# Designs tried in a protein design run: designed miniproteins, single chains, continued (2). Part 92

Each design is a single chain, and the fold is of that chain. pLDDT is the mean over its residues in the fold that is shown.

## One batch from the design tools (miniprotein)

Design m7197
Fold by ESMFold2-Fast:
Structure m7197 (fold): chain A 74 residues (1-74)
Amino acid sequence: MAAHLAQARANVAKGFAYAAKGDYEKASQWLEVAADHYEAAGLTEQAEHFRKAAEYVKEGNLDEAALHVQKAVA
């Protein structure tokens, strides 16, 4: 569990780094990988929020993506 959470957090950071560069397709992919690690840790609701954030980032809707990330890490 703890190892999956550490990896999920690292992948969220990579996703945001790519989003900051305007590379929304790579940002979306890293957020999806983070969601997979949350799901593997048994955190299904957090995983769902990161999957929605990945979808919104891919669409360029950063405001909705940020709201879902906040819900996932609250």
Scores: mean pLDDT 81

Design m7198
Fold by ESMFold2-Fast:
Structure m7198 (fold): chain A 70 residues (1-70)
Amino acid sequence: MEEAALELAAIAEEASKEAKKVTGEEVIEAGERLIEAGAKETGEALIELGKKKKEVTFEEVAELAREKAK
C-alpha cells in the first residue's frame, strides 16, 4: 500500500540524519517484509537495490520509497 511506502520513507529519512548505512542484505530483508505487509512494488524495488549494492544509505531507501508511493 502507498501508506506503508510513505511511512518507510519517513523512517528512512529520519535514520539518514544519523548517517547510518545498511547492508544490501538488510535492505533485501526489509523489502521482503514490505511485500509481506502489502507494499509489493516498494518491497520488490528494495530487493533489487539490495542486490546491486553492498551498502545502502537510508537516504537512498527514503527516495525509492517516495518514488513508489507517488
Scores: mean pLDDT 71

Design m7199
Fold by ESMFold2-Fast:
Parts: C-alpha cells; structure tokens; sequence
Structure m7199 (fold): chain A 90 residues (1-90)
C-alpha cells in the first residue's frame, strides 16, 4: 500500500510541475498522501490498508477537482465511501 501512495505522490508532483495553474490543488492531493503514509507507519496492517484506501480516494478527489472533472454527485458518492472507511477505523 505505502509504495502505491508514494508512486501517486510522484505522479501528482510531476503534473503540478507541468501545470502551475493546477498546483495548489495538486499540492494538497500530494500532501494528503504524505500525511497518510506517516500515519500508516504507526498503525496495524489492517488499519494501515484502510487509511491508505481512504487517502487514495481523497487525493483522487483533489486531482479531479484540479482538472474540473469532479461532479457534485461524484463528490457525494466519494464522501460516502470515505465515511464508510472512517467507520472501519473507529
């Protein structure tokens, strides 16, 4: 899981470098993944996997928002999925 988050950070940072107008949203996506990796290092394997899945969804929302691709309906669907994962962490 952590390696997948690290690869996504690299891809997002490259896109931010190539598209400065999208940089603030893409930076927020990369930061979300970085913070999640640090939290995952302190968790058990099951909780770390759930947090990693949540982080990927949150980062994807920011990337889609930066590209103007996030619809209100998709945002609500992704928020519900995040809430379900949050329940698993409690």
Amino acid sequence: MIKKLEEEIDRINKEADENPDKEPRLTLAAMTLQVSIKAMEKLDPKSAEILGEKAIIQADMFVKEANGELTPKEREELKKKIAELDKELK
Scores: mean pLDDT 79

Design m7200
Fold by ESMFold2-Fast:
Structure m7200 (fold): chain A 62 residues (1-62)
Amino acid sequence: SAKEKIERAIKLAKEGKYMEAADIVSQLGKEGYIPPSTAIEAGGLLLAGERDKAIEILKKYL
């Protein structure tokens, strides 16, 4: 489910697996479960190592 994918992305981000987390976030945006603009923002934050900011964005969609 979308919620399980968001939870997995958050877990991967907490583990420092930013590329894997960003890939899941990109998929969520492409699938329409989160807005595409939000997926780009959160994914960019993950790739920049801004973990806590990315997690706060993703938590809004749980």
Scores: mean pLDDT 87

Design m7201
Fold by ESMFold2-Fast:
Structure m7201 (fold): chain A 63 residues (1-63)
Amino acid sequence: MEFSLEEIRAAIRWADTDGDGTLDAEEVRKLQEFLGLPVDGVIDEETRALIERARKEAPPLRG
């Protein structure tokens, strides 16, 4: 299954409801459900790398 960085950024915003810039176990489960992954509170290494990249390099989504 392939996800774009835009989809991952949207999922992160959905999961990071506190806006504190970190993902807790509850937020990880929301992210997994949004992406259609198994909801176990654990993100695989590849997905985690994409999340970290999307967080650091996310431009404003306006425009």
Scores: mean pLDDT 63

Design m7202
Fold by ESMFold2-Fast:
Structure m7202 (fold): chain A 65 residues (1-65)
Amino acid sequence: SSLVAKLAALEIDMIAISRGPVRVEFKGDEVTITVEGESEEELEEMREAAKKYSELTGYKITIVE
């Protein structure tokens, strides 16, 4: 998959995990995912997905509540 396809998959996975609004922002090789009202279970699943996509893409992926 192209880098663009991998980043699109990241956004789709985060939306699928989330129970609330999700905002994804790109700046250089950094991705910031802003969430609201997530439980610890959802946040842990999002952190695991962020780690996976960070390893896959080389981007720094951060989750902010």
Scores: mean pLDDT 81

Design m7203
Fold by ESMFold2-Fast:
Structure m7203 (fold): chain A 62 residues (1-62)
Amino acid sequence: MKIDENEVKAALAEIDAAITLNDVKRGRISREEALEWLERMKEKYKDVPEAVKILDDAIKRL
């Protein structure tokens, strides 16, 4: 069965968002650095609505 490339990109965005939020929680990076990184990821995945939504939700949780 073929996997959907957009689903793979959304899954990668979800993993990246989770890691970023965990890094903020552990004090490894600042909220400002996390927000900048997540905004850049939203621009990178702007053609994948599910990925953009995942990243936007992560930004709201900062």
Scores: mean pLDDT 80

Design m7204
Fold by ESMFold2-Fast:
Structure m7204 (fold): chain A 60 residues (1-60)
Amino acid sequence: MSSIVQTFEAYLEQARKFSPEDREYAAGDLETTARSALEQGVISEDEYKKILAEIEKLKA
């Protein structure tokens, strides 16, 4: 679980260097993956909310 959260954080940091269009696509993929991880019980609701907040920063 912690390693999965670290993977999301690492990818989010890399995605911030992408073009605005690539960041929007990355945000969509990350949002879908994070939701699947939550539904599978591999991350908590608090971890999911934190990941979503970081994803919103990619769209801004």
Scores: mean pLDDT 78

Design m7205
Fold by ESMFold2-Fast:
Structure m7205 (fold): chain A 75 residues (1-75)
Amino acid sequence: SNRDYGIALLRKLADEVEKLIEEHKASEEVKGEMYRILQETAARVAELVDAGASREELEEVVREGMERIKKLIEE
């Protein structure tokens, strides 16, 4: 189901966020902002699943969330 697909995408995103925190030794402030973006992305995915969004729309929202998170750690 699209709900199960959305959950799988969010789990992968959460795992990648934890790896980025470890690899870049992110500060507490940066970690807080990364987790905020992760929570906002999860909320948006839930809204889209309830609205009957496509898998492509779910992938776009997760990709945008990851891009926002990566910008916090890119030099």
Scores: mean pLDDT 86

Design m7206
Fold by ESMFold2-Fast:
Structure m7206 (fold): chain A 68 residues (1-68)
Amino acid sequence: MLAEEMVAVAASGDEAKMRAAAEALAQLLGTDPAEVLAVLREVRRLIEQGRRDEALALARKFVEEAIA
């Protein structure tokens, strides 16, 4: 699932991987890579705080809004 892939990339903490994922997801969803990267950074912050369920919910909401 796209949202779970976003969480996995954000959990890596690797800025280069997050940027690459943001570009790929932006191309797939027809949105701005900078917006996707901002969401990935927020997902990473939630994961770092131990709030993995909230991180997944944020990623799911972003994907749902992008494909609506």
Scores: mean pLDDT 82

Design m7207
Fold by ESMFold2-Fast:
Structure m7207 (fold): chain A 99 residues (1-99)
Amino acid sequence: MLSKEQILRAIGIAIRAIGLILDAELNGSSELVIEAARYVLEGALALLRGDAEKAIEYAKKAIELAQKAIDTTDNPQDIKLAQEVIDLAKEVLRLAESL
């Protein structure tokens, strides 16, 4: 069961993920970066539902897509956003493991 502090952390991750999606869309970032950021949001929402297994699944998918974006682009903005996606996805994993 999520504590109040864990709920607030999951909400914080969701808000940051929405910000990353918006930044990626407005900057015309690769679909891989946008999709990775969407998976971080889905992971945060899974945490809020108490679904640790789905949160881990979505976070791992986000890391996979973000890493693929880093490996396939020379765009510094896409690399920066993909790194921020990986950092947020790792926060989802840490929070899911604490459930």
Scores: mean pLDDT 87

Design m7208
Fold by ESMFold2-Fast:
Structure m7208 (fold): chain A 73 residues (1-73)
Amino acid sequence: KMDEIKARAQALKDALKTEAGLTDEQAQELADLYENSLLAGKSEQEALAEVARRARKLGVPEEKILLALAASS
């Protein structure tokens, strides 16, 4: 469960670097946001929505956000 969350956070980090072109630091920030959102009791949908919102603020195009989220799921 906790290991599943950590594994998904790592997959999200890797997908954000590969698909969205984010730096290791930016991808780690978003992966941490995702992990912390789930640990705070938010749903998967809510956690991914927060990640997508933050990625858009960083200037990532919507298409690349969707590809990164799909690749990490």
Scores: mean pLDDT 81

Design m7209
Fold by ESMFold2-Fast:
Structure m7209 (fold): chain A 77 residues (1-77)
Amino acid sequence: SGEEKALERVKQAADDAIKLAEETKTPEAGNQAKKRVSLAAARAIRELRMLGYPQEVIDEVRKIRDEAIKKIEEIVK
């Protein structure tokens, strides 16, 4: 449940950041959106490590982060 909640939080932050980039479509908004996703992922990774979750779960958070950042960069091109 802690894993599921952490992943859901990061996914929600990614979805919200992508939506912000889609609605605004400026480089500045893209930079803010990427910062929000990176911060959410960093917090989730810290929590998951503290709780002793395996590397595979941490890698899933990084994957969600990296996919969201890539999508944001393509939106604000």
Scores: mean pLDDT 87

Design m7210
Fold by ESMFold2-Fast:
Structure m7210 (fold): chain A 74 residues (1-74)
Amino acid sequence: MPSPLEKLEELKAELEERLAKETNSSVRGMLQRAIDEIDEALARNASEEELERLYEGVLKMLETVEAEKARIDA
């Protein structure tokens, strides 16, 4: 099973790819915030528990991003 660190590194790569294609400034800000939070956690050698909670938080943020895009596109 992938470690929390490995899951966050893969998620960060996906967020960076999404950010490169995103034109909406609000959504870009949300994606950049998530990338920054992952980078900060990795830089300070956060615990496995902290990395897992961050991963769950980023997934919840992506749900918010999808809701925000639906609101803007409506």
Scores: mean pLDDT 79

Design m7211
Fold by ESMFold2-Fast:
Structure m7211 (fold): chain A 70 residues (1-70)
Amino acid sequence: REEAEAIVDEFNKDLPFSPEVREKLVERVAEELAAGIPVDTSTPNKRAAVVTALALRYVAEEDPLASLPT
């Protein structure tokens, strides 16, 4: 799971996530890494970016203020 932490930290080096948000991001990224994302990239950096984007998308999707239709 240190890989997931490294990816999140590298993407947002200057952004201080709350512990809860960081846990959500790391957990999601770790799940994708463990499952083996079906996207082959030519470089490790591209793969890290894809996984990070998925994690951010997941956190945004969980936003109760933005997600709840009423």
Scores: mean pLDDT 57

Design m7212
Fold by ESMFold2-Fast:
Structure m7212 (fold): chain A 82 residues (1-82)
Amino acid sequence: SKAKELLVEGVRTLSSAELSPETTARLVGLVIRLLADLEAKDFAGALESIARMREIADTLEGEARALVLEAVRKFEEAVRLA
């Protein structure tokens, strides 16, 4: 599905960002929660995970921030299509 393709693209975009191990672990945890919530049709939970990713992006600078925000946009589109 297009939603699944956007989720995969979002994860690939995140993996291209130069991030600390701590920031990477936090984002991975949020992606796992996002996927679980989408499977459960918990769209409010999915959007909360995405909001937390946006908050993490606000702590970043330059290309890392831009890549995390791009991944967030793809995840938001995936939720709209789910």
Scores: mean pLDDT 87

Design m7213
Fold by ESMFold2-Fast:
Structure m7213 (fold): chain A 65 residues (1-65)
Amino acid sequence: MEEEIKRLEQEVLEAAERGDLDKATEYANKIGELLVEKGYSPSEAAAYAVALQLRAVGIQVDREL
């Protein structure tokens, strides 16, 4: 579901802004699982999850300078 993926993307970003990278990673992994269920390849789902995790780390680093 596109709406559920969008919600989880917001949770990844919000967790990153809190500095909770463990929760950001957890939500990104759940998005990957949902993408596989939706018919994306495991490789595509993994790439998307990794991109979100890198974005979360970038937000945390930018906040810390």
Scores: mean pLDDT 74

Design m7214
Fold by ESMFold2-Fast:
Structure m7214 (fold): chain A 106 residues (1-106)
Amino acid sequence: MEDLKKAIEAMEKGNYEEALKYFRDYLEKNPNEIRELIVKALYAYWQGDFERAEKLLNEAVELAKKRGDKQGYALALFMLAHLYEKRGDTEKAEKYKKEAQKIIEE
């Protein structure tokens, strides 16, 4: 939980590289099927393949909902928020960011 909160705080401050580092560290410490999808999405994003990243993150969201993995769900939503922000879709980015924060904080 702590690493996810730090990642969100870094994103809110516009420190995206630091946020991505906290997400990577969290994913490496907490491996599972959902987190593997998020890791694959992160690598696709770093390669500039936004379409593959979005597809993998949506798969992670659906699997996390089905499994009741609140942390995986929040993380996948937050990564979608980052993806949409980088594509200039500020409204979708803010929507996913707020939903992810609600899951982690409440």
Scores: mean pLDDT 75

Design m7215
Fold by ESMFold2-Fast:
Structure m7215 (fold): chain A 100 residues (1-100)
Amino acid sequence: AAAQVAALRAQARALLADAQALLAEIRALDAQAPDPLLARLAARAEALIARLQALIAQIDALGADASAAQLAAIQQQILDLEIELGVIQLGLAVAKLVLK
């Protein structure tokens, strides 16, 4: 359990760092050329960051005694947040091609 909790925390923190970097890039582009698509991507990235921060707090609260069901629920949340990060990254890549 303790090793799994540590691994999940590391995954969540890595996703948080990636989401923060992505938000910074979106904001830099929007500052250069404001666009509703960039504003929407920024809002999604901010929501993702908030969800990741809440998840990290939940993982920290579980400690070493986390049940298999709690670990599985956290793994599913991490997967869902990883998918959302990928969707925002794809949206930004499309925006860069279209919004020149």
Scores: mean pLDDT 87

Design m7216
Fold by ESMFold2-Fast:
Structure m7216 (fold): chain A 70 residues (1-70)
Amino acid sequence: MPSIDELIAQADAMERDPSASMDDIDAGLAQGVARQKELMANNASYMDLMRATAAISTLYTAKRRRERQE
């Protein structure tokens, strides 16, 4: 499971990379959601949950941009 920092970096990279496939974005979303669920189950800090949520939101933005272009 990637760290929160790695998830954020991956999300930012995919949002800025027009060559990122929809499958890559969907895989990133699955990892982000799985990490968020893990953090919730472990009663992680609010800041950690917000950071994971930010990464997921970035990936949803990337997905919407790809859907509009494809």
Scores: mean pLDDT 77

Design m7217
Fold by ESMFold2-Fast:
Structure m7217 (fold): chain A 110 residues (1-110)
Amino acid sequence: SKEQYEKALHEMQKLVRETMEKIEELLEKNNVKVSDGKEATLRLLLQSAATEYLRKVSEGEDPDKLAELLKQSMLEALNDFFKLDEKLRREVEELIEEMVKKLKKIAEES
């Protein structure tokens, strides 16, 4: 329903915020500097991608296939923005995988 979809959007926004906070903490711990502009752009990109995921799933597209595409695009964007080394890339990948798993659950409960 529309009400369930709106609740899913709010839960998604909270999940993206919490995931961004974890990524930012991880980057800062590894001496990777994030400008306010890059942080805002990345947050909007992740939120836009997650919103599109929820919309497409609500329209009947395969949540598993979309989750894999979402994970890949998010990892590519993060690497392009920050030029991550292999170890840091792996830790960021784990955070993105956790976020995508939780996002899929939000979509299933909508």
Scores: mean pLDDT 80

Design m7218
Fold by ESMFold2-Fast:
Structure m7218 (fold): chain A 92 residues (1-92)
Amino acid sequence: GPLSPEAREKALELTKKLEEENAHLLEDLEKAEAGDKEVRLEVEIKAAEELIKILEELIEEFKEKDPETAERLKKQLELLKKKLEELKKEEK
């Protein structure tokens, strides 16, 4: 069945926090790609891989209980995976 109102509010808050964290991470990955010496590409890639795992677990948890939250998380996952694929192409 659907989440309780309280559980849905917490899911929305968590989703917004993850969207903000993903936006910052994508910005840091772009700065690293541009050669910003203050951003270590290897560290940002590891952070991205960790966030991907978190997003995949949450999508699985919410896919039946809150499909709207799951769709928002899937969009963040797609953006992050595409950025990592682009970075891997430039290192060859």
Scores: mean pLDDT 76

Design m7219
Fold by ESMFold2-Fast:
Structure m7219 (fold): chain A 72 residues (1-72)
Amino acid sequence: EKAKELIAKILGIDPESLTDFEVATIASLLAAPLLRRRTQEEKARQGDPQAVYKPPATPEKLIEEYLKELEK
């Protein structure tokens, strides 16, 4: 699934090496860095270097919103 491949790519390992359990656990830990990367990409796409980045309250909530977008 998309989350599994994304996590494997960030860690630089094969997605086949990850179990569903490990994917869920790692996703929780990587919520902040994943969103940070996405925000930087959007900022670069807009061409606005002064865009304000507001960090979310919890990493779990970030993953929930990110996974919803991936499932679509």
Scores: mean pLDDT 60

Design m7220
Fold by ESMFold2-Fast:
Structure m7220 (fold): chain A 65 residues (1-65)
Amino acid sequence: SPYDYVVKFGDLETPVLEVSDDEAVVAAHPALRVGDKVTIIDPNGNEYEGEVVEVTADRAVVKKK
């Protein structure tokens, strides 16, 4: 990930492609669905709750909570 962030969901992870104050754009994963609750992990290991709000073939958008 260009920001060394990852999004974790269940036992799976996807890299963060873009990050802002309220959203993370992540690489698409076939197990991610709109409405899924996920954890955003920063480069220092801090965890933030997020929710998947958009899924396309190439990416997903996670809104930070």
Scores: mean pLDDT 80

Design m7221
Fold by ESMFold2-Fast:
Structure m7221 (fold): chain A 88 residues (1-88)
Amino acid sequence: SSIEERVAELRKKKEELLKLYEENKEKIKSKEIEKEVEQAVKDAEEVIDLLENPEKYGIALGGREALELLEQALEKLEEVLKKIEEAL
């Protein structure tokens, strides 16, 4: 399904962000970027958990709402990735 594909994409983008940050954190040395990485990762993990375990939250999400949350999380990860690339 498109939701499963987007969840997989979000997981992959999160892993790419974490890897890039960890490999370059000595060069970056920015508390602002560190906080943005931590927040973007947490937000992505919360969206993944909400969509994979909806019964845990007592929420019935429609497909459109699920895709909108996934898109927002992906856009944030991409924004932070770009900031790291620009800091290098």
Scores: mean pLDDT 83

Design m7222
Fold by ESMFold2-Fast:
Structure m7222 (fold): chain A 89 residues (1-89)
Amino acid sequence: NPLEEERRRRENEELSKFLQEGLQTLKDLQQALENGDAALLREALEKLLAMRPKLIELLKELGVELSPKTQAALDALEAQMRAMLAQLG
């Protein structure tokens, strides 16, 4: 079915791009922490925070339910990242 194959390709491309962006942002975060680059650290943290809603949306579309433990861990990580941003501002 050409329509289903095209939809599948689009979904796979979006997921691949999201994962590549996530990996690059984590590398930028590590570099910023090692170099003391406050501007890059702020940008990387803001990107990671913006990626969380998109990750949840993608998981929901894929029918993946996050466990309460995983949800709590993500909430704790978000709180820590927001605290870091507050210290940089």
Scores: mean pLDDT 79

Design m7223
Fold by ESMFold2-Fast:
Structure m7223 (fold): chain A 75 residues (1-75)
Amino acid sequence: ADEAVEEAIKRLKELQDKAKSLGNEEAYRVAKRALETIEAVYERMKAAGLPDDVIVETVRDLLEDAEKEVEKIMK
């Protein structure tokens, strides 16, 4: 689970930096909110003792939705 969460955070930080460099404040805020959401969800799921596969699936779903939204805004 840790590797999947780190990869998701890394991807969202890259999207956040790209949006900021392009002056796209909406895409920046979407990427930032998604990163904060994934961090909060991960901490809650770990605290609840949920299995790694459930955590990975949830994080990947959140990342995919966020990536699609950010890319759509930046086009």
Scores: mean pLDDT 82

Design m7224
Fold by ESMFold2-Fast:
Structure m7224 (fold): chain A 96 residues (1-96)
Amino acid sequence: MSEEEIKKEIDRLFSELEKLVDEYAKNPNDEETRKRIDEALDKLVELMKKSKNKEVQKYGIDKLVEIASKALEKGLYDVAKRIVDAANEIYKKLKE
């Protein structure tokens, strides 16, 4: 997979993650939506670690922090923490 293809897939997953956060805010008891959020986050972390491009990783961290802030504003504290944990995993790899 090229760096351009990785970035495109990352952008697609961020769009999906934002949509899932909005849907979960409407129904916080929807276990299926929560599972999809976790799956999207795991895939985002995997792709960003795979790219090893520091600019792509920084972009991903900034976007994750932005989405986590949005989740906090919606009262989704556990989801926001999960997103911040994902950002920290990428940040640790960025320092290597």
Scores: mean pLDDT 83

Design m7225
Fold by ESMFold2-Fast:
Structure m7225 (fold): chain A 105 residues (1-105)
Amino acid sequence: SSIQEALRAMVEELMALPIAEFIREPPDPSDPRYSLMPNPMSLSEIQAMIDAGEITSVEQFEDKFTTLFSNYISLTPEESEEFEKTKELAELAEKRLRELREKFA
C-alpha cells in the first residue's frame, strides 16, 4: 500500500543517518539498560513490523517511535552524546510523522 511504502521510506531515511547507528539494531542484551526497557525497540524491528503487516497506520507507527525514544531518553545520561543524538533523532522523527499524519489523515 502507499502508506506501507511511506512508512518504509521514513525508516530507511533514519537508518541512513550516521547518528542513528545505536538504534538501527535491537538493543544488546548485555547492555545494562536492556533489563530496564519494558519494550526494547529499534529501527530494524519497526521495519520488520511494517513488512509483517503489524504496523498499518501512522498512529501505530508513531507509537513504536515513542517506545524507542522513551527507552533511550529515560535510560541514557543527559550529558552524554547518545542522549543528544536521541533528542535530534526524535525531533526529526516528529517532523516526518507530522508530514505522514497530514498525508494519510
Scores: mean pLDDT 87

Design m7226
Fold by ESMFold2-Fast:
Structure m7226 (fold): chain A 58 residues (1-58)
Amino acid sequence: SRGTILRAAAHDLGVSVGTVRRLLTALERGEITAAEAGRALGISPSSVNSLAAALRAA
């Protein structure tokens, strides 16, 4: 489920589930870039895009 993926990502990144959800929602809405989301989460833009793809598949 999307909730399971979000919890796993939040745990791995050391941030709250709410932070991951907000950033990915903003990315999906085109409010921020993958590079901006990556900087906020401490990961590469490619990792942000992979996480977004995993959430779409769930």
Scores: mean pLDDT 80

Design m7227
Fold by ESMFold2-Fast:
Structure m7227 (fold): chain A 62 residues (1-62)
Amino acid sequence: MKVGLVGHQGNEEGAARAEEVARADGVDEIVRKEVDSVEEALAVAEELRAQGHDVRLYYAGK
């Protein structure tokens, strides 16, 4: 299972939590993407989903 973690640049706590949850779920591959806006986060999330990744946002739980 491939997981894309998308969140705000500099949100290390959010990134760490998202990675911990993904590791607990036993994912095979984690791709982290840092963005500067919510709009960019949503666009990147859509791209990763199109590539077959399960996407988790650590900006807000949408």
Scores: mean pLDDT 72

Design m7228
Fold by ESMFold2-Fast:
Structure m7228 (fold): chain A 74 residues (1-74)
Amino acid sequence: MKPLPSLEVARGLLKLANEKDEITVEELKERFPDLSEEQIREYLELAGSKGGKIDPAKLIGVVLDAVGREIAPS
């Protein structure tokens, strides 16, 4: 199966958003070492990151949308 963005990632992003207005790629890699660089890059592309900065709200939205697609009924 293709790996899904986990709710754990979304929860971690919410925590980071409370601490910072923007998340850097380095912060994501350090906080979520279980995420591959390819997964991070895909999330950045979908979230429309700029200058290595990620809008936590956009990234959370992308992760939650992907999870919702997989757990949606029929």
Scores: mean pLDDT 63

Design m7229
Fold by ESMFold2-Fast:
Structure m7229 (fold): chain A 69 residues (1-69)
Amino acid sequence: MSDERATLAIQRAILSGGEELVKRAQPLLARAFGVSVSHVSRLHKKAVERIEELKKQGKDPLKVLGEQE
């Protein structure tokens, strides 16, 4: 899986289940994506930064991310 697709999946998981759920699920996400847990942790940080950027722009992150598929 590409880092972009993995980051988008993490962004959606944060928006639907919250950061704590995604943090607890990092080992399962690492297995699903075929990467290390440390790699998923970096993608999680990137996903949070992207969500915050969209919110600062006054955009609905969930709607915007739905259009990027």
Scores: mean pLDDT 75

Design m7230
Fold by ESMFold2-Fast:
Structure m7230 (fold): chain A 85 residues (1-85)
Amino acid sequence: EEEQRERARALLDRYLERAEEILKEAKKSGKKEEGLFELDVERGLFLIDLAVLRLEGEISDELADEVLDEFDEKYEELKKELESL
């Protein structure tokens, strides 16, 4: 299911890029609390988009679990960096 995997990867990459941009902006502005809030909002939106793809049959449950695990791993890394500001 090459198309399903590409779709899942595209969603993951898009949200990880946004999360990294939030961290960069927080580092530049010094607005740690705002950055933490924005990062949490992006995670929520990722979960919604992932659930929609899963419910519409655009990706398998296995792929959804794989990209969620990968996202959460990177999200925790970015969150820790942001909290360290």
Scores: mean pLDDT 84

Design m7231
Fold by ESMFold2-Fast:
Structure m7231 (fold): chain A 78 residues (1-78)
Amino acid sequence: FLRESAVRALDLAARLAAQGRIDEAAQLLRDTALVLEGQGDTETAKILRQTADRVAAAPDGEAAAEAVRQAKEEVRSL
């Protein structure tokens, strides 16, 4: 349930990052992490926060999108 919301946010963030909308992708992940943490899913929230930091630090949209894809695999493995 909550994990599926995180996966959908990661899918959208990957699309935003691929379009060069890196700041929007990072903000979406931070906002989603706050919601998940409030719902008690601290493990997924931590992954999303760390991914937002990696996205914001990425040199380009392709690198940012790849960071998001890796995070999606981590979330699905929880």
Scores: mean pLDDT 82

Design m7232
Fold by ESMFold2-Fast:
Structure m7232 (fold): chain A 89 residues (1-89)
Amino acid sequence: MSRLPEEVAAALRETVRAALTHIPDAALAAGYALAAIGAAETAALHRENPRVDPSGGLEGVEALAREAPSPETRAAAARLLEALRAAVA
């Protein structure tokens, strides 16, 4: 039904929620949310077509986990990164 594993979908929803809730700059919050969505979409495409390289999306979420301006967004991105790595293994 969903193109994403439920664990990835749940972690994605939490990462987007954290970014939109805890980053006051709306443009920056939107950029972080879009990066997380893009990584999850690339992982879903990799599961359907192994020729799609998920590494750029994984690197983007790793950067979010290290560098996002809110600790809640960093923690959510770290959980999303773990779920994405499991989904593309």
Scores: mean pLDDT 81

